# Designs tried in a protein design run: designed miniproteins, single chains, continued (3). Part 89

Each design is a single chain, and the fold is of that chain. pLDDT is the mean over its residues in the fold that is shown.

## One batch from the design tools (miniprotein)

Design m11274
Fold by ESMFold2-Fast:
Formats: sequence, structure tokens, C-alpha cells
Structure m11274 (fold): chain A 60 residues (1-60)
Amino acid sequence: HHMEERRRRLQARYDATKAAADETIKLLEEMSKQDPSYKEALERAKKVTDKKIAELEAEL
């Protein structure tokens, strides 16, 4: 009886995580245009975000 609730919670977490990640990446991309030192932070954020999203997708 909890499968639909579990899937709904996972979907909500996925959507929220993706939205937050997209905003962070966008901010870092703009910052990296002004300061190249942010390129390393941008690449790290992309890798962490991609891994986290992939893990959540695997649970869906």
C-alpha cells in the first residue's frame, strides 16, 4: 500500500534535486565566464549532480 507514496516521494525528490542542481550549475557557469577559477568548481558540481540524479533515477 506504500508503493505509490514511495514513488511520489522519489519523484518529488528527483524534481527538487534537479531544479536545485540546474540553478547551481547556471550560477557557476555565469561565474566561470567572469573568473576562470570557477571552472573547476563547475566541473565538480556537474559530476556530483549527474551522479546524484542518476542514483535517484535508478530508484524510480
Scores: mean pLDDT 79

Design m11275
Fold by ESMFold2-Fast:
Structure m11275 (fold): chain A 70 residues (1-70)
Amino acid sequence: SEIDERIAKAQKELPLTPEEVEELRKAMENGDEKAVRVILDRKRAIQDLAAERGVTPEQVRERLEKVEKE
């Protein structure tokens, strides 16, 4: 129940996909607070950059993925 409450709080602040919700749940169940923070920080950074550039979060994610693979 506490994990479900934490996920619900995160979903109120960030538009998490079902896959990201499952990643968060798994990290929380393992007590991996570092992984939880990384997942949430990554999502926040994408949202912030999209707002700054006037583009969609999906466009930011695609560009970051291309840079990371090079």
Scores: mean pLDDT 76

Design m11276
Fold by ESMFold2-Fast:
Structure m11276 (fold): chain A 74 residues (1-74)
Amino acid sequence: SAMEADLAALERLAAALVEAARREPEGAAELAAQFDAVADALIAAAEAAGDAATAARVRELRARTRAELDAIAA
């Protein structure tokens, strides 16, 4: 489905963001903003479609990614 493809793309973006943050935390800010924007858009699309499961998966990916970024910054 289109949402499954979008979720897979978001997972790849999350991985790229974490890698960028490990190399250069300040340089990751633009990728972090892009990740948040894509995550927000996908959550909104999933909620509009009544797909609570996909919305929950996106929120969980976002939480995990933010936790990993916090660990790198510590």
Scores: mean pLDDT 85

Design m11277
Fold by ESMFold2-Fast:
Structure m11277 (fold): chain A 79 residues (1-79)
Amino acid sequence: MEEVEELRKKVDEKIKELRDRALASPNPQVRALYEEGVRKVAELVRQAEKASTDEEKIELYNQALKLADETVAEADRLE
């Protein structure tokens, strides 16, 4: 229970980080990449909210965190 809430909090922080990085980037391709990353992470969050078990929620939140980190790594290669 607390684990699910803590993971959700971390995902929300990552979404904020991606948005902040998008706003800070002067490169429109990097900005578009971060915006797409936010959309994909938000979709995983919606799936986690609909999941019937804590195990499924944890898996989806971990996928969201990994996707956010991969988005940052991809954007860093373009800048």
Scores: mean pLDDT 83

Design m11278
Fold by ESMFold2-Fast:
Structure m11278 (fold): chain A 76 residues (1-76)
Amino acid sequence: MLSEEVKEQVRSLFPKSDDKYLERLAKEEAKLRGVDAPSIDNATAVTGAAIRLIGDDPELAEKLGKEAKEEKRKKA
């Protein structure tokens, strides 16, 4: 699971990031490492995973961003 500090670091690079996007991002990184669960509290590793996710699957990254945006709209 991502720490709050790591989440803020990712949001500084990807402003559309939401908790759902960050959770998906952590799971994708865990898959690349060959582990069952995300063990990432390292901002560098999370940043690398985010760059890969966006670069290799921009549609997935945009979909996750739209889902996060829709959730924020429900707050208002």
Scores: mean pLDDT 58

Design m11279
Fold by ESMFold2-Fast:
Order: sequence, then C-alpha cells, then structure tokens
Structure m11279 (fold): chain A 66 residues (1-66)
Amino acid sequence: SNELLKRIAEREMKKIGISLEELKEALKDENKLKELQKKVEARTGLKYSPEELKKRIEGTVKVLES
C-alpha cells in the first residue's frame, strides 16, 4: 500500500467523520452512497457526483485494505 495515500484517506475520513465500514456500505447501497454524498458536502463543502464519489471510495477502500 501507499503510506502517503493511506494517511490522506485517514485524514479525510476523520474530517468527514466516517468509518471504513461506512465507506464499504456505500459501495453496496445506492441510498447509503447518497447519504455519504450529503455528509461529505456538509462537512467539507466538496460536492461530488455519485459516480465521482463511488470511484473515490473504491480507491480509498483499496488503499486502506492493502
């Protein structure tokens, strides 16, 4: 795994207030993905499309579970 990417992912997750388990659930459930999208926007001011968010979550989970 890439240690720098892992640290970045952990910092963003802490800022949003989300766990790895919540990220994994968002990949399985479109409603959970929409809830996460709203939470990210509220916590960070960043507005992702569902497609962009899904790709980012996939990359983050892969890095954290490496």
Scores: mean pLDDT 81

Design m11280
Fold by ESMFold2-Fast:
Structure m11280 (fold): chain A 61 residues (1-61)
Amino acid sequence: PPSPEELLAALEAELARETDPVRRAILQETIDRMRAAIAAGASLDEIREILDEGARRLFAA
């Protein structure tokens, strides 16, 4: 499975290509939350929750 750092890099690449302001805001919030979680030594389950929340918000946008 991808590492948290690999997932973060993938989200940053997606943000760089995104043109919709609502989707950009959701991606940025997800990146910020993931970066904070990694810095705090959060579990993989917490990181997965952050990703799942971001994905749900992107689907709703």
Scores: mean pLDDT 83

Design m11281
Fold by ESMFold2-Fast:
Parts: sequence; structure tokens; C-alpha cells
Structure m11281 (fold): chain A 67 residues (1-67)
Amino acid sequence: ADPELIDLEAEAALYTIKAVLSEKAGDFETAIRYYEKALEYAEKAGDTQSVKILREKIEEARKKLEE
């Protein structure tokens, strides 16, 4: 059985928090992986606003990794 919608939104939020903490630690490679996990859950939840934001965050983190 699939998790309820609220569980998908909660997982997306949790992985987003982990990604932000990884960025603050300077670990952009780990941050990207957590943002990608958050994106998977946001897409499953149908949260189009979070999907857009997470895609932008992944792009920003990738740019910092290229420095």
C-alpha cells in the first residue's frame, strides 16, 4: 500500500531540511542527493510549487559544486 498524501509531503519536507543542512555544512554533493529525494516525493504528492523550487535548488547547488 502506498503512503498517504500527507506522508509524501512530510518526506519531501524532511529531505529538503537534510539538503539545507548539508549546504550549510558545505557538502553540496550530499545536498543535491537530498534535494533529488525531496523532488521525487514532491512529484508523487503532485506539489507543483515545491517541484519548481526544488529543481531551482538543485541547479543552484550544482553551480556551487562547479566552483
Scores: mean pLDDT 83

Design m11282
Fold by ESMFold2-Fast:
Structure m11282 (fold): chain A 117 residues (1-117)
Amino acid sequence: SLEELKEELYKLIDEFEKKGKEGSLEEMLKAIEQMIELMELLVKLIKEKEPEKALEMEILLGMALIAAGIAKLNEKDKEVLQFAIDLIAKKLKEAIDLVENEEILKELIEKLKELLK
């Protein structure tokens, strides 16, 4: 079901955010890069399957990219990196809330499970 897939994704994102924040500065930057890659994948899938949502998804990705850029400019500041991880995770959850196609959610679940290994 759509709601069960979204709940699983929210839980996996929470796990990813927690694990990312507990890492080294290098691991925090890697977590930020991986979350951006996941959002870029989501935007690509939305453009193909739910194009009416593409603009909203691009705006959420844009906000996440700004946070990632600020983090990269402050790559030695743990507080900035943790804040960026939190903000990107929130934007990713907002993007997922807009998804109605179950196959998109399944692809994101598989990708996120691989990233958590």
Scores: mean pLDDT 89

Design m11283
Fold by ESMFold2-Fast:
Structure m11283 (fold): chain A 95 residues (1-95)
Amino acid sequence: MNIKIYYAKEGDKTYVLIEGEDAGRAASLVSKAGGEVTEFKVDKNKALVVGKNIDPEKLKQVLEEAGFNVTEIKEMSVEEIKEKAKDLKNVYKLE
């Protein structure tokens, strides 16, 4: 299962966009990277996770241990992530 990770940081918030096969399952593992998940959005091949103190490097390790092949990990702006995720539906939102 090939996936790409895009991330952005804004204060204590980390935005993580996962694109690829089984992206929703990959996104469900973000909490194992030590972050507190506050928002989850998903579609077939894309998922957005917003949380506090998410470490993208640790997330890559967790996903690779779960059998995902992380083909890209890239930092981008919060605005770029929000634009890429605009068509995703809320599954969970806290606060």
Scores: mean pLDDT 78

Design m11284
Fold by ESMFold2-Fast:
Structure m11284 (fold): chain A 66 residues (1-66)
Amino acid sequence: SAEVVELLNELGRAIRAGDRARAIALLEELRKMGVLSDEEFERLVAALEAGDYDTAERLLVAAYLR
């Protein structure tokens, strides 16, 4: 949906900006919408909490921005 695409684009921008709080909030919305599995959500949050924004961006691109 257009809403999912917009949230994914905002998530990518938040990750590139190093805005962890914004990125996690957007991940929670995507999880509520059923776009992210629990495993995908946990993996992305773990990367962001570790400060590994490069891994978070690669995971996002590989899964959703092909």
Scores: mean pLDDT 81

Design m11285
Fold by ESMFold2-Fast:
Structure m11285 (fold): chain A 75 residues (1-75)
Amino acid sequence: MGKKRADAARDILDGSTDSHAELAEKYGLSVETVRRMVEALGTLSGEKLKRALAELGVPEEERDELARRSEQLKS
């Protein structure tokens, strides 16, 4: 299940135009989980983002990659 959460986070970072409901359906997540993930990826960085991803069930191996990708998109 953690892989689906990591895949959802990558899709969000890649600039997906899907609604929260569409992402929830696509990855088998709740709308609430997707909403929290979009908010965390859009507003947090570094260690705070990694902690939020951990709380959202993203596997440890994926968190560093996702945090780096988020930083690259934000400069």
Scores: mean pLDDT 78

Design m11286
Fold by ESMFold2-Fast:
Structure m11286 (fold): chain A 63 residues (1-63)
Amino acid sequence: DLAENEAESQRITALLREAAAAGLSPEEIIARYEGTYGREEAERIARLHQARLDGRATARAIG
C-alpha cells in the first residue's frame, strides 16, 4: 500500500512535468488523458496541473 501510493505519486508527478514542459492548459490535459484514465481522473490531473502553475507563478513573483 505504501509502495503503491509512492509509485502512483511518481506517475502523477511525471505526467504533471510532461504537461508543464508541453505547455498544456487544464482543458488540453482533460482532452489528452480522458481516453487513457477516464474523465474523472483527467480532471483530477488537470486540477493538480493548475495548482502547480499557480504555485510556480507565485514563486517566480517572489524570487
Scores: mean pLDDT 71

Design m11287
Fold by ESMFold2-Fast:
Structure m11287 (fold): chain A 68 residues (1-68)
Amino acid sequence: GEGVEALLEALNYAASGGKAVVTLPSGAVLTMDGANPTSLTAAALAAIGEEGKEVEIEIDGEVKRVTL
């Protein structure tokens, strides 16, 4: 869905040296850092667990609420 596309955009932005953050429904905040590939994998796995739920995605200070 559109939320998955927003998450992939955030992951690609972080992998290019940008800053991206995902806030889960639990309130957990995941920082995506392209210098640490494990952080990108962890964010992707956490997002799989939140499929069908609303998450908050921040890319370079721009915040979007999306449903995964």
Scores: mean pLDDT 76

Design m11288
Fold by ESMFold2-Fast:
Structure m11288 (fold): chain A 69 residues (1-69)
Amino acid sequence: DLAERQRELSLRGREAFEQGNYEEAARYYQELLELAPDDADAWRNLGRAYEKLGNLEKAEEYRERAEEL
């Protein structure tokens, strides 16, 4: 079930982010976006993870993608 996989990836990404595991969170959100490239929340969350990692260029890029959806 694609929808179930998307929910699982979203949950794991959120859990990793809440634990301060920002690289792990980014990986889960990237996998989610491979399945759902129009998920604006996933783009925002990916951008936020990269912001926490200090990669401001990618953070801005992903935030802009979320705003265009």
Scores: mean pLDDT 88

Design m11289
Fold by ESMFold2-Fast:
Structure m11289 (fold): chain A 82 residues (1-82)
Amino acid sequence: MKALVAVQIRAESPEDAKRAAETAERILRQTPGVLEVSAVVDPERNIATVLGVFESKEAAERALAAIRAALPYPVTGTVTEL
C-alpha cells in the first residue's frame, strides 16, 4: 500500500528553515519508491513542512529516518498508509 510522510521542521531562522526544507525534499526525492514530493516554508515562523508519497510504508519510514538523522532541528514526522 502507498504511504504518506508528513514532516514539520522548526528551525532557528528563515534561512535555516529554507535549508531544512531543501535538505528534507532532497532526501525524499532520493529515497527509492518516491512518487510525489512537496515542500512549503513559513519564514515568519521558521517552519518547513515537507510531504512525500511513497510506494510503500517501508520506503516512507526509511525517508523519515534519513530526514531525522540529517537535520539538527526538532523534526515532527508521521507515516500514514494510504
Scores: mean pLDDT 84

Design m11290
Fold by ESMFold2-Fast:
Structure m11290 (fold): chain A 67 residues (1-67)
Amino acid sequence: SLPSDAEVLRALADMFEALADIAESKGDYKTAAELYRESATLYHQAGDVERAEEARKKAEILEEKAK
């Protein structure tokens, strides 16, 4: 069967989170923060409010490091 819209959104959010972690590991805090913001939006759209809040909080920490 085809995945649900929520399943697709969660998979995309997971991918953005993984890319954000790679960017952070390279010291690219600005890109990592932007990718975590995208992940948070996608988790929220998927109805995964807890993962969305975790990603948003991580983005805020990375935004401070990017200054």
Scores: mean pLDDT 88

Design m11291
Fold by ESMFold2-Fast:
Structure m11291 (fold): chain A 78 residues (1-78)
Amino acid sequence: SSEQELRARLAALGGVGLSGYITDQTKKVASDDQQLIAQAQQLYNQAQQYSSLGLEGVQRVQQKVDQLYALYQEAKAK
């Protein structure tokens, strides 16, 4: 099921692994732009909150991770 697929993906990032991945992306942004760092930190915190909410939370975490990655790519383009 799509829920099992999303949970397996989050499990592969592994709670701590998801946090570590997001932290690594945020550190790469940090060298370039202070405002992008603040936005990345906000999305990181929201992603962690949503992960506790079951299927809806898993979907929201995926959306927030995608937003964080987009900010990272924007910082890299500058």
Scores: mean pLDDT 55

Design m11292
Fold by ESMFold2-Fast:
Structure m11292 (fold): chain A 71 residues (1-71)
Amino acid sequence: SLAEAVEQALRDLAEALGLSVAEVRRLLREGRYDELLARFRERYPEASEEELAAFRGRLEALRELAEKYGV
């Protein structure tokens, strides 16, 4: 289902950033994209500004989907 896909995306994001799923959900819910971006920069220091903007867009989309599906 789409809800299961959103849950998997949250797990994948948590693993990629070295955070817990609970931490990722909280930061997304609170709109704290700067914290998630800082973690992304730490793990991927060669990321371009374009890649950072794309990552931010994915975080915003994932927040909206998580809220829509109650995840």
Scores: mean pLDDT 87

Design m11293
Fold by ESMFold2-Fast:
Structure m11293 (fold): chain A 65 residues (1-65)
Amino acid sequence: MAEERARKAIEEAEKLISKVTDPEVKKQLTVALNHARQVLEEGTDPERALAVAEAVIKMAKEALK
């Protein structure tokens, strides 16, 4: 179910963002993650919430390299 996957992806993204030390990058990733949370709460497009959360995970992993 896309909603469950989106929730798990949001949790993973949040954990990765907590490890980002650059305050500007952390702010940008947090804004994107909050957008994913909002889309998930609206319930109209859980696939979009998942896609945004997965993009945040990818960006956070790149920031941690």
Scores: mean pLDDT 82

Design m11294
Fold by ESMFold2-Fast:
Structure m11294 (fold): chain A 81 residues (1-81)
Amino acid sequence: MQAELEALRKRYEAEAKIFEEFSKDAPYLPHTKNAKEIMKKAAEAYRLLANQTDVDKAAELFAEIAKPAGVTPEQVKAFIE
């Protein structure tokens, strides 16, 4: 196994864990009540990328987070390969 691939998976796992913790304890910020849900979706997407179980689902979650920018799931999937 390439060291770069292992490091990438560990990075995605670490990011998933960070967002999972933030989704549990989402800091109270007025007008950011959706922050918890965004963090949860980000955590799920990174977890899927770390496990390579469902890249299409991960792309859909990232596209939902970036919805205001008009990013599609297909564009996210192309970016993450």
Scores: mean pLDDT 65

Design m11295
Fold by ESMFold2-Fast:
Structure m11295 (fold): chain A 65 residues (1-65)
Amino acid sequence: DEIEKKLKEKKEKLEKEIELGVEEVELAVKLTVEKKAPVVDEKKLKELEERLEELRKELEKLRKE
């Protein structure tokens, strides 16, 4: 009973980490593409960097729990 609960919680946590990790990769790709653009949109770069930092903080918080 207790073991099954712990396994379920571990699985759910891992699934959430995977979801956030995928979003992190997607944002990192978008940021890289924007940085390599012939005309750089600095406002968009800042927004992408901020979103990436927020996701990284959320991942760190999840890992801490």
Scores: mean pLDDT 79

Design m11296
Fold by ESMFold2-Fast:
Parts: sequence; C-alpha cells; structure tokens
Structure m11296 (fold): chain A 94 residues (1-94)
Amino acid sequence: MAEEAAEAAERAAEAGDGVAAARAAGEVARAAEEAGRRGDAEAAREAAEAGERAARAAARAAKAGLASATEGAAAAIAGIGAAVTGELAARRAE
C-alpha cells in the first residue's frame, strides 16, 4: 500500500507531474497513520521508508522545475509527515 504510493510518486516525478507526485505522497502519509492506528510496527516502518522515497521524488520534481514551488513543497511536507507518522506508529506498537 505505502510502497505502491511511493512508486506512484516516483513515477509522477519522472513524468514531470508535480501534482500527481504530491497526491501520491499524501497517500503514503495516510497509510502511515492507518498503520499507527492498528499498532502494526512493520507496516508503520514500511510507510516511513515509503515516505522518505516520496519526499525525495517530490524534491527532485521541484528542483528540476517539473513542479511549481507550492506543489513541490506540499509533496515534500506530505512525504516527511508520512515518515514521522510511521516512526511514531512503530513506537506506539511497542
């Protein structure tokens, strides 16, 4: 789930679609939050890794001029949020 969203973010960035990359990064954040609610440490860590990948993809899209500054920033923030949420969810599962 989170892995598929991260792949979608990377593919969107390669295609020059910053809006799609931002949406995919937001989906990773949602997956991390759901993993936290379930107390699933493994799923939460997978979501954190996916969030880092999504954030990097969004940053690359923004840096290359493939996304507007606002859209690129939103995607990066969503990806970082997913990584943080995943880490916190993993701690709660312990």
Scores: mean pLDDT 69

Design m11297
Fold by ESMFold2-Fast:
Structure m11297 (fold): chain A 68 residues (1-68)
Amino acid sequence: DEIEEYKKKIEEDPNNAEAWAKLAVALLREGRHAEAAQYLARAYKLDPDNPVVKEALAEGQRLAEAAR
């Protein structure tokens, strides 16, 4: 379970912006948009210049549009 994997990484290192971003994308794929938005915001706050965070924001928009 990807969600559980990323949650464990965040528990061990809450400043791991990549884990927050990847968790958010996994939640978007499951239709859990509100939780995903919170985690994307957290990832951006931690490391806005991280390429994984930037890609997760772009993927999040694509998945959110597909869910309409």
Scores: mean pLDDT 78

Design m11298
Fold by ESMFold2-Fast:
Structure m11298 (fold): chain A 101 residues (1-101)
Amino acid sequence: SLSPAAQEAVKAMIRGAQLYAEGKYDEAIKAFEEAVKLAEQDPANRVLAASAYFMLAKVYEKKGDKEKAKEYYQRAIEVARASGTPAGRATAELLEAEYKG
């Protein structure tokens, strides 16, 4: 079961994704930043934090900020690998492929 912080992080991720789909990029950034803060409260949620960093990278790509997008892609990969789990390793590999493709 998800912790209360993880549940709120997932809600922030869903809100951010909806805002991103609507082209509301500054509001999407705030929602994904909230998801990062909530996910980082529980070290078990590193993969969720990595997903939030990945979404921040995607929003900055859409805004044309290639440098911030690169920083958030690198942070997402770092956090996923830092999980030390099979899921975290798989996530890092998928994120590396997405960033290079």
Scores: mean pLDDT 85

Design m11299
Fold by ESMFold2-Fast:
Structure m11299 (fold): chain A 71 residues (1-71)
Amino acid sequence: MELIERAEESLARDPDDWETQLGLAAVYYLQGDFEKAEEYVEKAAELAGISKEEAWKKMKEKAAKIKAELA
C-alpha cells in the first residue's frame, strides 16, 4: 500500500529513528503482516534501548491511533 511505501522512504532517510520504525510496524500490524510488524518492533526496541514488550505496547498504541484517524 502507498502508506507503507512512504513509511519505508522515511525510514531510509533516518534509519536510527525508532519512532519511524514503530510507525512502520504499526502499519504492517494493521494490514495483518505480523512477521514484518515483529521485525520492525525488534529494530525499534534495539534503537530505543527498550524491551521488546515495551516496544510492542507502544506500537499497538500507535496502531490504535492510526485506526482511529482512518475511522
Scores: mean pLDDT 74

Design m11300
Fold by ESMFold2-Fast:
Structure m11300 (fold): chain A 97 residues (1-97)
Amino acid sequence: DPEKEELIEMGILASEGKDKEKGQEFLEWLKKHESDEELLREIAEELARRLVDEEFEFIGEEGGKRLYRNKLVNTVLDEAQVEEIREALAQVLLESL
């Protein structure tokens, strides 16, 4: 969905403080859809996925597990551990919407 993709990109820009106008458009969109819990959950999950994915780089596979390194700290996590972080962030974002 191109419209959903554009909204997620505006949400990322809002979270980073890089574009005030797009950030305001995103907040106005959230206000119009605040009663749509399923849609807000989907947006929170997708925002969390993208924000977490920006902070982790894929470094390889070992023993059948995909390994990722956090760009801010020298920490290596497997895909399941990264997914737990995405789920935790999605819940925090959803509760903030």
Scores: mean pLDDT 74

Design m11301
Fold by ESMFold2-Fast:
Structure m11301 (fold): chain A 60 residues (1-60)
Amino acid sequence: SYLEQGKEYFNQGKYQESIRYYQLALAEDPDNREAQLNLAETYEKAGQTSAAKLIRRHIA
C-alpha cells in the first residue's frame, strides 16, 4: 500500500519519497489519520515545519 511505502522511505531517511507516498495514501483515503500524522512528522524531518503545522491543524 502507499502508506506502507511511505513508512519504508521514512525509515530509510528518504523524506521526499516518503512525503510523496503519504500524499498518495491521502489521495486514496483523505481521512486516514495515520497517513496525516506520518505526513506531518515527515515534513518536520524534511525541515518543512510550516507544512507540518498546517497538516496538524487540519487533523485537530
Scores: mean pLDDT 86

Design m11302
Fold by ESMFold2-Fast:
Structure m11302 (fold): chain A 115 residues (1-115)
Amino acid sequence: MYAEKAEEAGKEGAESGTGVGAGEGVAKAGYYAGLGASKGGPKGAASGAGAAVSGIGGYAGAIVSGTDVGGTEDADLGGESARGGGKSGGGKGGEEGEKGGEAARKGGEEAKKKA
């Protein structure tokens, strides 16, 4: 639910084809990931939100790396920050988020081919 909203926001930002748009997508994705953690309570925050945040970070990083978006490094910083937050949120959540981030990186490669 909120993880899907977060991924959707990140994807929308990446599809804008600009570093600014990607950064906005990451910020919005982080907001939804935060909502998921807030709604899930302390126990849900460590695992569920960590996975969501890590996946978002990987996606944003893949877009910045996969496209010539180097004029704006906000998306790269946002992606790294979101991913770092996910990993520090809990070991199990971080590892599951890593798999999601890897899938997001593959999606970024496809976005690069189409844009």
Scores: mean pLDDT 45

Design m11303
Fold by ESMFold2-Fast:
Structure m11303 (fold): chain A 61 residues (1-61)
Amino acid sequence: SLDELLAEIRRLAAEERDPTMRALLEHEIAQIEELAKQDPALALEAARRVLRGARAYMAAR
């Protein structure tokens, strides 16, 4: 589940044309991967929030 969410965020980051927004998404992925080592439940919640935000941002374009 977490791996699937992170894969989807990576796919959206790869499709993002704004290099600043792409870098921010990549940074969020790295932070979630570190959180997963300490608190998998928090990492899963963070991944869901980031994915929702990324989708909302892309839908607004």
Scores: mean pLDDT 82

Design m11304
Fold by ESMFold2-Fast:
Structure m11304 (fold): chain A 80 residues (1-80)
Amino acid sequence: MEKKKKLLREAARLYMAAGILQVAADIQGVPEAEKLARRAMELASEAIKAVENGDYQKAEELIKEARELLSRAADLLNQA
C-alpha cells in the first residue's frame, strides 16, 4: 500500500513538473527543452499506469527516466 502511494505521488509530481517546464520552454523558445519535457510527461503518465497495474519495478524505471529527461530539459532552459 505505502509503496503504491509513494510511486503515484512521485509520478504525479513529475507529470506536473514536466507540464510546467514544457510551457516554460515554449515561452522561452527552446524547442529541444520542450521536446524533452513532453517526453518526460509521457513517461510519468506511463509510470502512473504501471503503478495502477501493480508493476512497481516498471514504474520505478519510468520515474527514473522521466526524472533524467526533466533534468536535461531544465539544463537546456538554464543555458538559453
Scores: mean pLDDT 86

Design m11305
Fold by ESMFold2-Fast:
Structure m11305 (fold): chain A 60 residues (1-60)
Amino acid sequence: AQAHYEAGLRLFAQGRLEEAREHFERALRLDPDFTAARRQLSLVLAGLREYERAEELAAL
């Protein structure tokens, strides 16, 4: 669980949101009570929504 959480944090810092999401989901599969991973997953999901919106606006 911890290794996936750490990998997710690094990917999130790099802006690799889909990959960060996968690692946080993996951490939660291994430890469903991993509160820190659940919180980070929520932030990544919010970032994915903003990222998609920003990409659409940048194309205009």
Scores: mean pLDDT 73

Design m11306
Fold by ESMFold2-Fast:
Structure m11306 (fold): chain A 57 residues (1-57)
Amino acid sequence: SLLDELRELARRLKEAVAAGDRETAERLAQEVIAVAGQISPVIQRVAEREVARLLAE
């Protein structure tokens, strides 16, 4: 399901951020936002805010 894909991508994004792998984190961030957008515009906006917060850390 799209929700399962979103959860898996979010998990991998958090791992990339924790590892300091900025290139992988930026790519996964875009994938998270894209999948979130396929679910709904509201979920996409939430994903954009959370991704920005994670990448700023």
Scores: mean pLDDT 84

Design m11307
Fold by ESMFold2-Fast:
Structure m11307 (fold): chain A 65 residues (1-65)
Amino acid sequence: MPTQEEVDKLLLKILENREKYKETGDEKAKEEAIKLLEELAKKLEESNPEGAEGIREEVEKLKKE
């Protein structure tokens, strides 16, 4: 499993890209946020399947924007 530090760094990068997309409409920031969310969901799949499912729901919501 990834370390908590690795998860925290991923979450920070996801937040930064999501905020950039929300503020600027930068499609590359949206794509990067989706990619990072999918990576986080994959890493959490074994230890926190409910959390992974929630993240996948966020990905689907973001893709529809």
Scores: mean pLDDT 79

Design m11308
Fold by ESMFold2-Fast:
Parts: structure tokens; sequence; C-alpha cells
Structure m11308 (fold): chain A 82 residues (1-82)
């Protein structure tokens, strides 16, 4: 069993590059306000773009909000990308 913090840490590592983000979400690009979900360690992590843009090759001033719910507890983490 994984904690919410362990899932968020694994999600941050998996979503560490623009290419990995667009691949995990099944999109070509992300813009501010876009969202989706990524599967991490068999669990769904919600991803929302708070600012900036991401393509497969670059990120510009991008901030992602990651959210996971486990055992009735919701935890969030912000990830900054350049």
Amino acid sequence: MYSAEELLAAAEERLSTPENIVKALGVDEMRTGDGGSAEVLGHNVTVVMKSGTITATEAKDAVLLLAVSIDGETRTREVKLE
C-alpha cells in the first residue's frame, strides 16, 4: 500500500520532463487550465496546469498541480518546470 506522499513523489519523478508529461496524459501539448490524469504505481494522479505551457520538447513557466486521493485523504503538490 502506498501513501499519498509516496504516490505524489513517484508522480513528480515520472512527470519530470515535458515529453514524459504529454506521453503520460496522452496529449500533444498542455496550456493553462488543461487537465488530465496519469497512472502512477497503479493509482490515478490528477494533473492540472496552473500556469504556462508544455509541449513534447519544452516547458515555459509551467506549474502543474498534482492531486491524489487515498484512504479518503486528498494530497496535492505543485511541480515547476522550465
Scores: mean pLDDT 81

Design m11309
Fold by ESMFold2-Fast:
Structure m11309 (fold): chain A 78 residues (1-78)
Amino acid sequence: SKVQEILQAATDLSIAIENGDKKKAEEAKKRLESLVPPEVAKKLVELAKKNADASRAGDYESSKKYAQQIEDLAKKAV
């Protein structure tokens, strides 16, 4: 499913950003850019960064909120 591919790419991006893995972050970002229009990819990248920052800070309530926004946006993009 295209939704599952978008969610996997966004999750991979968030994890890579949280871990400081610049190469994996760039690969995941390029995958998002191949799956959705540029405007949607930009929003997903922003949400993935916010999710990574929240997770790194131990703010699991905000992380959950951003993960839900990523899922909602992915479903609307297909």
Scores: mean pLDDT 88

